Designed miniproteins, single chains, continued (3). Designs and how they scored, part 45

Each design is a single chain, and the fold is of that chain. pLDDT is the mean over its residues in the fold that is shown.

## One batch from the design tools (miniprotein)

Design m9643
Fold by ESMFold2-Fast:
Structure m9643 (fold): chain A 76 residues (1-76)
Amino acid sequence: TVVLDNTDPVAIAQAILSGAEKVLIKPDLPESVGYIAVDAGAGSFEGPGISEELKAQLQAEMARNSNPKATVVAGV
């Protein structure tokens, strides 16, 4: 499990590329705002803090790596 204090897309992508099973992101926003959810198998991303650019970057990284164990969890 990897915990990030901000929604830096480069750090998130590096965690996924490193084969992290789970990544939790705690932005400087309230917990109710949520976290970024990336399922390596599904390729879906959700969360109130996810920008269009971040979503595109994560989708591209998921497509490149096809890593079924890498999971970034956020949202809800």
Scores: mean pLDDT 53

Design m9644
Fold by ESMFold2-Fast:
Structure m9644 (fold): chain A 75 residues (1-75)
Amino acid sequence: MLKDIGEFNKEAIEISAELNKVAEEFSPQQREELRRRFTKLLVDMLEKIRKGEITVDEAITQLRERVEEEVEKAK
């Protein structure tokens, strides 16, 4: 109950801010691609939460891990 969709959105905003800071060193094209991939990951995680496939806590963990993977691939 303490881990609701609002908490997921809050964490997603923080991850987005971290991504924007890291993306300052990337080209405009790479930055745009990272933002698109992040948005797609958000939609996928929200769908899984709504279907009851994962918990909000698991979704936050997976979102962080996947964003880190995408940043490493962009380097």
Scores: mean pLDDT 77

Design m9645
Fold by ESMFold2-Fast:
Structure m9645 (fold): chain A 59 residues (1-59)
Amino acid sequence: MEELIKKAEEYIDKAAEALRAGNTQEAVDYALKASNYAKKAGVDEEVVRRIQEAVEAAR
């Protein structure tokens, strides 16, 4: 459970870094992985939505 949440956070950070570097494709891939781990950890849709919004806002 906690390991999956940590994985989600790690991929969020990687997505943000990829966006800063101009690697939009990699950022999207990392965001999808973060969302997947969050869902597996039993995180509700609202937290998943906030992750997606953060990635969109960082564009």
Scores: mean pLDDT 72

Design m9647
Fold by ESMFold2-Fast:
Structure m9647 (fold): chain A 65 residues (1-65)
Amino acid sequence: MALEKGLEFLKKGIEAYKKGNYEEASRYFDEAHRYFLEAGNRELADKALGFSADAYRKYVEKKKK
């Protein structure tokens, strides 16, 4: 089910983010966003998109320093 898949990827993204694996976290949050859109849950989709953008920004910053 799309909602269950979205929540699973959201959890994986959070775990990767906590470990400092921001590129991996961004990819997991992108997958979560896609599944939440398929599930029709706009609120969770927007949150996952925000988390993906934040994780990618952290990834870029980590590479600069």
Scores: mean pLDDT 83

Design m9648
Fold by ESMFold2-Fast:
Formats: C-alpha cells, sequence, structure tokens
Structure m9648 (fold): chain A 69 residues (1-69)
C-alpha cells in the first residue's frame, strides 16, 4: 500500500524531529509507529527491510537517550 510507505517515512521524520528537540519519549512513540507502518509494506517491497532496520536503529538510540535523561 502506498499509504504504508508514506506513514513509515512520516513517522520516521517526526521521530527524528522529536529526538533533535530532546523529546525522547515522543521520538520512541514515532519510531515504533514507523516500524509498524514499514511492516505493513509487502515482504517483497525493495524498501521494507531497510525502513524497518533504520527505524529500529533510531528507536534503540532514543531508548538509550531516554534512559540517560
Amino acid sequence: SPEAGLQADRYGTLGVIAFAEGDYATAIEYYEKAIEAAKQLPEDHPNREKAIETAEKNLAKAREALAKA
């Protein structure tokens, strides 16, 4: 679905913005939503695996930052 790819990108971007603002809790929520949206892409979609990996990496960084805050 085109919507799933757009949602993954949008939530990923919102997560990056929240992280840059120091709002790690909000960044975590957006990255989790980005992962869920990316998983809704077909398994053979060329960007699915990369989108999931990117969001999971960013989620891990946000969780670490929140734990230190």
Scores: mean pLDDT 85

Design m9649
Fold by ESMFold2-Fast:
Structure m9649 (fold): chain A 79 residues (1-79)
Amino acid sequence: MLEEELLRLAREAGRLAVEYVRALRAGDEERARRLEERLAELERRILELGEELKAQGRLDALEEALRILAEAARRAAEL
């Protein structure tokens, strides 16, 4: 289940990252700050789970999480 939680958190972080860039482009500094705080918390948890899965040799979920985050970054860049 650690893999499932990592993927869930990666998808959530990806959605918030797109919203964060959208808020920055709109000049909504208050919204951007709140999104940045939530992203920082999610990133911390993702890193912790990623290191645990890496230590256990379970790299497939880590690779999938990175793909999800890369896709979100591409979408954010197109905004």
Scores: mean pLDDT 82

Design m9650
Fold by ESMFold2-Fast:
Structure m9650 (fold): chain A 58 residues (1-58)
Amino acid sequence: MTDEEAAEEAVKAIREALDSGVLTDEQADRFQAATDRLSPEGAARLREEVGRLVEEKR
């Protein structure tokens, strides 16, 4: 559950940044805090999900 919760928080921060077109310090800090809590496998999965979100932006 910890990896899933951390990944969801990181994805949410990235989605907010993509929607606004601006990466704020708060969003960057939230993303870093979430990724720091992920296992190496969780971090690899998050990277793949972030890539999909960027490709799928409207």
Scores: mean pLDDT 74

Design m9651
Fold by ESMFold2-Fast:
Structure m9651 (fold): chain A 103 residues (1-103)
Amino acid sequence: MEGMTLGELFALIAEALAAAGVADAAALAERELKEFIENILKEAPDFAKENGLTEENLADAPLSTILANPIGQSNFLKALKRLADRAGLSVEELSELVAAKLG
């Protein structure tokens, strides 16, 4: 996933959920992306400043940059859990659906 952005990953999650028959998949993924962005700026403000991350550009940030930070990794796992729960899936099942979309 070198070069994949945070926004691209959440769009891929939305496509995977929609393909699995989840209603409102795009809206669910967009809501979790927005919540994730707000949490990173709130919980890791120094990390955000050091990497030039803002509310406007965080969706365009490389996923590898975000996941290198423990707060980024923790919030990402929480977002996956909420998306999986709302879809009636486990995090493992959601991860398998996303992997299938990646080829």
Scores: mean pLDDT 80

Design m9652
Fold by ESMFold2-Fast:
Structure m9652 (fold): chain A 64 residues (1-64)
Amino acid sequence: MELPVAQAKEETTLASSPLYTLKPGDKVIILKEYEDGTVEAQSLKTGVVGLAGKEKLEVVGTAE
């Protein structure tokens, strides 16, 4: 099943350990979406996994 790929619309923090900052245009894979609008996302650049607000991300495609 393909997972959504999203791009950061603005500078936002992935709430991970350690914290990681996404810059506008950075791409992530959405691993899980929560009802409150939070997503668990993985940076395609670094592989860091963390929580971000879905409203700060724009879905641009899918990944395997």
Scores: mean pLDDT 77

Design m9653
Fold by ESMFold2-Fast:
Structure m9653 (fold): chain A 62 residues (1-62)
Amino acid sequence: SANEKAERAIKGAEKVLEENNPVLLRVAVHELTELLKEYGSVLPEEKVKRIKELIEKLRSKL
């Protein structure tokens, strides 16, 4: 489901935040951005907000 895909992507991105690898940070930003494009209209508002906040955290480390 869209929710399961979002949860997996969020967990992956949270791990990437801990690793400080610029290549993985860029990949995580891209994957979360694409997820929002495809599933943003179907996901709960609070989950969309969490993903957007996570993208900003990833970008802040670039």
Scores: mean pLDDT 83

Design m9654
Fold by ESMFold2-Fast:
Structure m9654 (fold): chain A 72 residues (1-72)
Amino acid sequence: SAEEAIKKAKEALKKAVEALKAGRFEEAAEAGAEAEEAGRKAAAEAETEEERLEAEVLAGLAGIVRGVARAI
């Protein structure tokens, strides 16, 4: 469900941010990619505007974390 995908995206994003803060850039990029994929799936499955917006924000933030990790 969209709610389950949103939860997975949040967990993966948290992992990505923690890895980025610790200087583990490859792990951060991998977790960021996982969060971005989960966020995109959640947005596609969203039945409400609130679910879609949350999913899109999560995917966007994950993409930023992945991009920063890959740039280093």
Scores: mean pLDDT 83

Design m9655
Fold by ESMFold2-Fast:
Structure m9655 (fold): chain A 77 residues (1-77)
Amino acid sequence: SEAEEYLKKGEEYFKKGVEAFRKGDLETAIKYAEKSIEYYKKALELDPNNEKAKKNLEKSENLLKMSRQFLAERKAA
């Protein structure tokens, strides 16, 4: 389904964001986390009760929050 395709794209961008975060590339981690969030939101527009999409959206939002926090701390140091 189209919802499943958006879910998979969200998962792909989330994995890329996590990899960028692990490498210390926080700007890239932010961009991939934002793309992941966009695709999970598109999946939820088509399937509002998709629990996997809701859980994965929360994980991507947490990645975005952490990446922004670490980037701010790095710039303040």
Scores: mean pLDDT 89

Design m9656
Fold by ESMFold2-Fast:
Structure m9656 (fold): chain A 63 residues (1-63)
Amino acid sequence: GLLDELAEELSKETGVSVEVAKIAIIMGANALKTGDEELIKELAEALGVSQSTLEKYAKKYLE
């Protein structure tokens, strides 16, 4: 499904596992829906990825 495809691509780009990427995309998407900019920043920092990269995949999941 879309989540699996996005998680695989994020995993390939960042080096995190596909399972971690799935959780990150779901949590990032929820943060975007609720306007929680602080949470998305904290998620990006915890994963060692750029906030813009996490937002890109989270937004694709919401499309």
Scores: mean pLDDT 84

Design m9657
Fold by ESMFold2-Fast:
Structure m9657 (fold): chain A 69 residues (1-69)
Amino acid sequence: MEELRKEAEKLVEEARKAFQSGDYDRAVELYRKAAELYEKSGDKQKAETYRRMAEAFERVKALEEKAKA
């Protein structure tokens, strides 16, 4: 159980770095994977939080692409 939570926290850190470097696709994937690991570890609140963050970034990306295209 602790191993899954530590892996999820590492993925959250990697997602934040990907977002800061402008790699939004990678950030979304890492947040979704972190949410899955939190759910498997029994941390449903963190799983929901990071899943919603991934969805929010997907939505922002779609709006930005429409504004430029």
Scores: mean pLDDT 79

Design m9658
Fold by ESMFold2-Fast:
Structure m9658 (fold): chain A 75 residues (1-75)
Amino acid sequence: SVDDLKQKGDDAYKKGDYKTAGKYYDKAGQLAEKNGDYETAADYYLKSAGAYAKDGNNQEASKLGGKSQEMREKA
């Protein structure tokens, strides 16, 4: 579920594993998007972008930030 993926992302983030956190938040966003929950998808894509930014992955952070903006426009 989206909540299970969020929990895995939160756990990774608390441990400083920002790359793994980014992956789980991205998966949570994808699942929310598939369910038509664009507002929730936007939030998780933004969390993923923040995690990748902390990991130093600016390219992935920018990509996920763009997905978040796209989801907000569909909401």
Scores: mean pLDDT 87

Design m9659
Fold by ESMFold2-Fast:
Structure m9659 (fold): chain A 67 residues (1-67)
Amino acid sequence: PSREELELEIEAAMLRIEAAVLRLIGERLRAQAPVLGEAARREAERLFAEAERLEAEAERLEAEARA
């Protein structure tokens, strides 16, 4: 692989790791929503939406690396 391909793959991997961390935090907040209230549920939904955006960006970079 070229240096350019490797750089895109590393960037994509970092975005996927960030997305996974946000999903983990979101899942824990959602699980705690019965105790912490509606604000925790809304924050979890926000984190899930952000994770989806990061995953989409990672897929775009992965496709670019393969081109």
Scores: mean pLDDT 86

Design m9660
Fold by ESMFold2-Fast:
Structure m9660 (fold): chain A 57 residues (1-57)
Amino acid sequence: MEEELLEAIRNGDYEKVRELLEKNKDNQKLINKALREAIALGNTEALKLLGEYVPED
């Protein structure tokens, strides 16, 4: 999951990013790691998608 999500972010595969985020919306540790990766890459589209899932529940 984590590796696949980070790969999707690096590849700009936003369809896959959304799919994985929906499956892992309650996994805030995974989402936080993905956010750090997106920030490091300067990927604003991934940041927008991840921002939808930062608050859990």
Scores: mean pLDDT 75

Design m9661
Fold by ESMFold2-Fast:
Parts: C-alpha cells; sequence; structure tokens
Structure m9661 (fold): chain A 58 residues (1-58)
C-alpha cells in the first residue's frame, strides 16, 4: 500500500485524536516510522488530525 492510500483510508476514518490518527494509519499499512513522524508533527504544531491528513494528501 502506498503512503497516499494509507492517508486516504485514515482520513475516511475521521480520527478525532492524534492517537486515533496514528492507530488508523498503522492499520492502513503505514510504516511505524512514518506514523510516529506524523504524530510528532501533529503534537509540535498542535493541529487538528483531520486537517493534517488533508494537507498531507495535497
Amino acid sequence: MTQEEALKIALEKKPKTIEEAVKVLLEAGLPEELANAFKDALEENKVDPLEALKRALE
């Protein structure tokens, strides 16, 4: 599965928290290293997980 496909699946699940977003990304097949990088970016920037997933797809 590509990173883009994993991000699309995660966005469709509409995660409400950073932990939920990381969980759905891992379940969608994103490598743990990339999922952790995404988590760190969200915590650092304090952005909504859905908004961050949408931006990552652009």
Scores: mean pLDDT 75

Design m9662
Fold by ESMFold2-Fast:
Structure m9662 (fold): chain A 72 residues (1-72)
Amino acid sequence: NAMAELERQQAERERLIREAALVTSDPEKLENIAKELGISVDEVEKLRDEGLQELATELRRAVDFAIERNKA
């Protein structure tokens, strides 16, 4: 199942690169990530910001749930 193996390897590589982008504020590291993905630094920054917004949204929902659970 070569297709599934290639998809797994590509997904894992993209996951690791995205995780690195989420925690990186260093312009040189962002540039290196952009080169690895074959996209612009602006696109990497957008992916990072989108990932941070997703995490912020999940955290907000978890806090709201905890408040409602304690109030209910």
Scores: mean pLDDT 67

Design m9663
Fold by ESMFold2-Fast:
Structure m9663 (fold): chain A 115 residues (1-115)
Amino acid sequence: SKREEVRRILREALEIAREARALLEAQVAAHPDDAELRALLAEFEEQIRLLEGLLADPDATLEQALAALRGLLALLRAAARRARALGDEETAKKFEEYARRLEEYIKRLERLREE
């Protein structure tokens, strides 16, 4: 069903967010005085709680899922830019890969909205 597909996408987005948070935690540990990395980590933790809340809510809408994934995409892009600014091109590319995967799920949700 449309609802089951939305929930599947939310679970995939949550997995991406958790993997990205682990990479960001490592970046914060390497650069403990970087306020921007700490702010990004806090925003990722909020986004994970939002995704977990949507998965726990049987009435969560496709529009709520779409908004949550767009928010996560913005954070992934910000994390990639910050990693690159700190000279960590390899970590920046990993965040960009998570962003590309998430963009595919966003497109899938947008198609479901038109059904």
Scores: mean pLDDT 90

Design m9664
Fold by ESMFold2-Fast:
Structure m9664 (fold): chain A 58 residues (1-58)
Amino acid sequence: MAIVKAVKDYEAKNEEELSLEKGEEAELIEILDEKWVLVKKDGKEGIVPVEYVELIVK
């Protein structure tokens, strides 16, 4: 299972984005491009900038 962990706080700027708190983990759904990843947290999917997260494979 692949997850991402936020390395810093991210605040969603629109309805397609997901907010993450530093240290928070979310499920990695898809790597969209070099700048954005699609993640799932608490049953909600959204995009976050790749620079705000680290990839963890389990």
Scores: mean pLDDT 81

Design m9665
Fold by ESMFold2-Fast:
Structure m9665 (fold): chain A 57 residues (1-57)
Amino acid sequence: SPEERKRLEEIIKKLEEKIKQLEEKLSTLDPNSPQAKKLQEQIKQLKELIEELKRQL
């Protein structure tokens, strides 16, 4: 469905924007800090989710 495709594309766009925000935050932190490690894991999970959603397109 074109509508379902459009909805998925909008969700993917929002997730990509979230990743950019988290990557900007990560760049301000010590890479070995607990906070940086948590952000790295969150970014990884969001990227995996985006790839899963793209497979549905």
Scores: mean pLDDT 87

Design m9666
Fold by ESMFold2-Fast:
Structure m9666 (fold): chain A 55 residues (1-55)
Amino acid sequence: SQLDKVDEVVLKAIELIEKKESKETILKKVEELAEELGLSQEAKDKILKNLEEYL
């Protein structure tokens, strides 16, 4: 489901944050994974916006 895919992307973001990756690297890898998993544009934009505001 879309929710399972969102959870996978969020877990990836948490992993990268815990590894102390740069903001640019985190956003890039999260976007790449969201595209690979076939998330909707709306879901992708929401995740990236929230992540950018948090970082």
Scores: mean pLDDT 81

Design m9667
Fold by ESMFold2-Fast:
Formats: structure tokens, sequence, C-alpha cells
Structure m9667 (fold): chain A 83 residues (1-83)
């Protein structure tokens, strides 16, 4: 069963917190990861709200799929940086 949008957002928030707490990471890397995570979560929330407002809007549905892909991509990127 695929992860829900809420589960993906929670996973990204947890990984971002872990990255920000990691003493190996530079202040510049921490600032960039924080900003990117906030932007991606905000975009996902906006996309979900658009689908909720009009569930038959094919463009809104397509955009939500794109934002989910971006969330998964960023999760994988942060995991790679923590490895």
Amino acid sequence: KPKTLEELKAELKALTEQFLADPRMSPEEKAKVRATSEEVIAAADKAEAAVKADPNNEKAIANLIIQRIKLVSLINQVKALLA
C-alpha cells in the first residue's frame, strides 16, 4: 500500500530534524535543507488543498502526483546525505 501524503510529510520532517541535529553537517547545508523541505511541504499542502476543493480537476490531480514525486525525491536525497 503506497504511503499517504501525511506519512511522506512526516518522514521528511523527521529526516530534516535529524539532518539539522547532525554535527557533521555545515550551517549552510542545514539552512538549504530546511528551506527546501519547507518549500516542498508547502507545495504539497497547496496541491492537496486544490484537489480537496475540486476532486474532479484533472490538472489539480496531476499536480498532486508531481508534488508527491518531489517529496519522495527529497526524502531520498536527505537519506543519501545522512548516509
Scores: mean pLDDT 87

Design m9668
Fold by ESMFold2-Fast:
Structure m9668 (fold): chain A 91 residues (1-91)
Amino acid sequence: SLEEDARRMREAAPELEEFIKNAKTPREQIAGIMALFAALVAGDRETAARLAKAIVENPNATEDDYRIAMIIAEQAGDKEVAELARKKLEE
């Protein structure tokens, strides 16, 4: 169920956060983005925002990664993370 999927995403959030922060390859970055969308679709806005922040904190993040993180943070209602991503796009 979506509720059980959201619960599992919340339980996995610390591990997913660390994985996303340390993603180095395009495959790893895509996997991180997929986890972000899965959290949002499951209705876990808190986890979606946390994973979006992890994308922004990754030193290998691209401009597209920042745009995705900003959009998802806005959809999740996390203005702080959305602003963080926006500032990275202005650099």
Scores: mean pLDDT 81

Design m9669
Fold by ESMFold2-Fast:
Structure m9669 (fold): chain A 62 residues (1-62)
Amino acid sequence: SSIQQAIRDAGEEAYRKALEAGLDEETADEVARRVAEALKANPDLSEEERKKLVEEEVEKAK
């Protein structure tokens, strides 16, 4: 489904952004997991809200 793909894409983006921010692979995986779980719990988030969630989870992990 489109929702399933959006969750996967957001998790991958979160992982990439965490690595770009200087976080290690273990922390980046945790950030990606948190983003995916948050989107599973609230799949009606807009694209803009999903992007903000990714940015917030990366920032919290710094």
Scores: mean pLDDT 83

Design m9670
Fold by ESMFold2-Fast:
Structure m9670 (fold): chain A 82 residues (1-82)
Amino acid sequence: MRLSQEEVDKILEELEKFDVPEEIKQEAKRILELLKNGEEEVLKKVSEETKALVERFWELVKKGDYEGAAEELLRLAELLSK
């Protein structure tokens, strides 16, 4: 599955609406860039939890739920920030 620039822009807009630290938003944006470029394999290899969050992200994108997709990116960012 691949992200269009329009889908990326919508997810970024939803990310800005969350009241979370800027560092977590920046990490979420970095993860989104990895997913956009098809570099998600590194995330899926970290743990079963990161794999499940990546799979949920793509399910939400497929449904057009960009708010939900942004929330899953923030969860990934928090998990990877330790």
Scores: mean pLDDT 80

Design m9672
Fold by ESMFold2-Fast:
Structure m9672 (fold): chain A 55 residues (1-55)
Amino acid sequence: MIVDGADKSLQNITDNSTAYAASSSPEKAAQARKIREEGERALAEVREAALARAA
């Protein structure tokens, strides 16, 4: 995964999830939150691995 692309994808997911949650059921809001959390975790792992390799 390319970190730059992942950052933009995560931002897009966050923006869409926030807008969607504002007018959606609690179940859909919870799903959007989970997707965001999973994306943030995956991105953090990729960045950590890249920094370790660069060292």
Scores: mean pLDDT 68

Design m9674
Fold by ESMFold2-Fast:
Structure m9674 (fold): chain A 77 residues (1-77)
Amino acid sequence: KKEKRKKGIDLLEEADKLADKGVELELQGKYKEAAELYRKAAELYREASKVTDDPEGALALAENAEKEAKELEEKAK
């Protein structure tokens, strides 16, 4: 239970790394691959929201990542 905060931080850091890689792929025009990374980041942000002391912040990050993934998926068509 005291480990809950640490687990949330670890999940947020992993999600941030995936989102950063998504930005790199988007800059390369690899929209499909970038969207996949943003979706994975969103999943980790949602998992972090269950164990973090800032669930609203983590959910906002998840929603932003999902929105970015959707926009990139539309560009890849």
Scores: mean pLDDT 80

Design m9675
Fold by ESMFold2-Fast:
Structure m9675 (fold): chain A 56 residues (1-56)
Amino acid sequence: AAREEEVRAAIREVAARLAEKYGADAEAIEGALLAYAREHGLDAAARAVEGLREQL
């Protein structure tokens, strides 16, 4: 669905930007955020992504 695709795209974007800024592994950050989405749902994951984006 469009919402799931939007959240997955936002996770990938934020993971890449955090990896670049902090010298971390983008794949590991993306995996952690996807695991968070599976446990807490898409809306919780979207809020987490917004919070992380504010740090960028």
Scores: mean pLDDT 83

Design m9676
Fold by ESMFold2-Fast:
Structure m9676 (fold): chain A 56 residues (1-56)
Amino acid sequence: TPDAIAAAVRANAPAEKLAEYTGTVTDEQGRPVTITQEVLRTADGLTFLRVKSREV
């Protein structure tokens, strides 16, 4: 559940990185912003996304 994922992230639970996604989003000013997200899996088998970096 979202609450369980948030709790695991907050508690700094051990997580293994499975994959990484990079996408470009355009802001209101038409400026491209590249966002990189990582896919993490906890020992309980929970999978969630975290923002790793943001680059203009």
Scores: mean pLDDT 70

Design m9677
Fold by ESMFold2-Fast:
Structure m9677 (fold): chain A 116 residues (1-116)
Amino acid sequence: SPEETLEELIKVDPSLLIFRGADLEEEVERYEEEIKKDPNNATAWLYLGQALYILGEYEKAAEYFEKAIELNPNNALAWTYLGLVYKKLKKYEEAEEYFKKALELDPNNELAKKLL
């Protein structure tokens, strides 16, 4: 379930605490409005991707993580989530490349290390 996915991800990514107890569909709508107002807000694209990933909308999540990376290519967390999406899509070689990119940017990224 989305709630179980969120609780498992919070253990390795505490930034997701913002979604605990939230209606994720309403959060998606809120961040979609935010990116319409400020399409250069890399953080809003990242949160939108994370919410969609938790909801199981992997292809759409990938698109939004790719936009977050386009705006901020040094965001190791965005690369890690793109890898998680590709792993869910059974594209394991691409997932590994994205996790390696995350570790190049942040060698102390525990989430990316655990996923390699």
Scores: mean pLDDT 85

Design m9678
Fold by ESMFold2-Fast:
Structure m9678 (fold): chain A 67 residues (1-67)
Amino acid sequence: SERERRELERFRRRTEVLIEANEAMAELAEAVARLADPSLKEEVEAVKEKMREKIREIREEEKRWLA
């Protein structure tokens, strides 16, 4: 129905914003580590992996919602 289509569109927009925010946070963490202290590389990699995992969860949630 038209209502379901609009709800899906809003959900997709929300999902994209969350994905972009998590990607930006990962990039920021990497930039900060490079400027602040090279010894933080392992911690930054852990944060980036955590952000990637959250992005994957968001995408999987979207796929389940579409099913």
Scores: mean pLDDT 75

Design m9679
Fold by ESMFold2-Fast:
Structure m9679 (fold): chain A 69 residues (1-69)
Amino acid sequence: MEEKRKKAEELLEEAERLGVKVVTTTGDVATAQQVGKLLREAKELIEKGEYEEAIEVAKKAIDLAQQAL
């Protein structure tokens, strides 16, 4: 359980970092807002102990941010 939690938290941090880069590098506020929505969903899932779902949502946020960069 702790291993999955740590992975979810690490992916969440990476997605947050990439979301900031989308705004600062591209100025794409719409994509950054979508990344932000996914980050909030992932944080809620972590709080509920839904680590596998949080990992999937964080991966979606990372993929979306990477596509914008």
Scores: mean pLDDT 81

Design m9680
Fold by ESMFold2-Fast:
Structure m9680 (fold): chain A 70 residues (1-70)
Amino acid sequence: GSKEIVDRAGETMTRMSELLRRGDWEGAQRVRDEGKEELRKLAEKTGDKETAEMAIKALDFHLERLRRAG
C-alpha cells in the first residue's frame, strides 16, 4: 500500500543523504536510480501508481537539494 511506498522512499532519501555527507555523489545518484526502479516495481505490486509517482519526484528533488547544499 501507500505506506510501503512512502517508507521505501524515506529509506532511499536517508541513504542518499548519508552518501552525499561522505562526498559520494555517484553513490547517491545510483541509490536514487535504484530507489526509483524499486518504487516503480512496488507501484505495480500494490497498484498505487500515484503515490509512487510522487515519491519518485521527491527522490529527484531531494538529490538536487542535497547537491546544492554540498
Scores: mean pLDDT 83

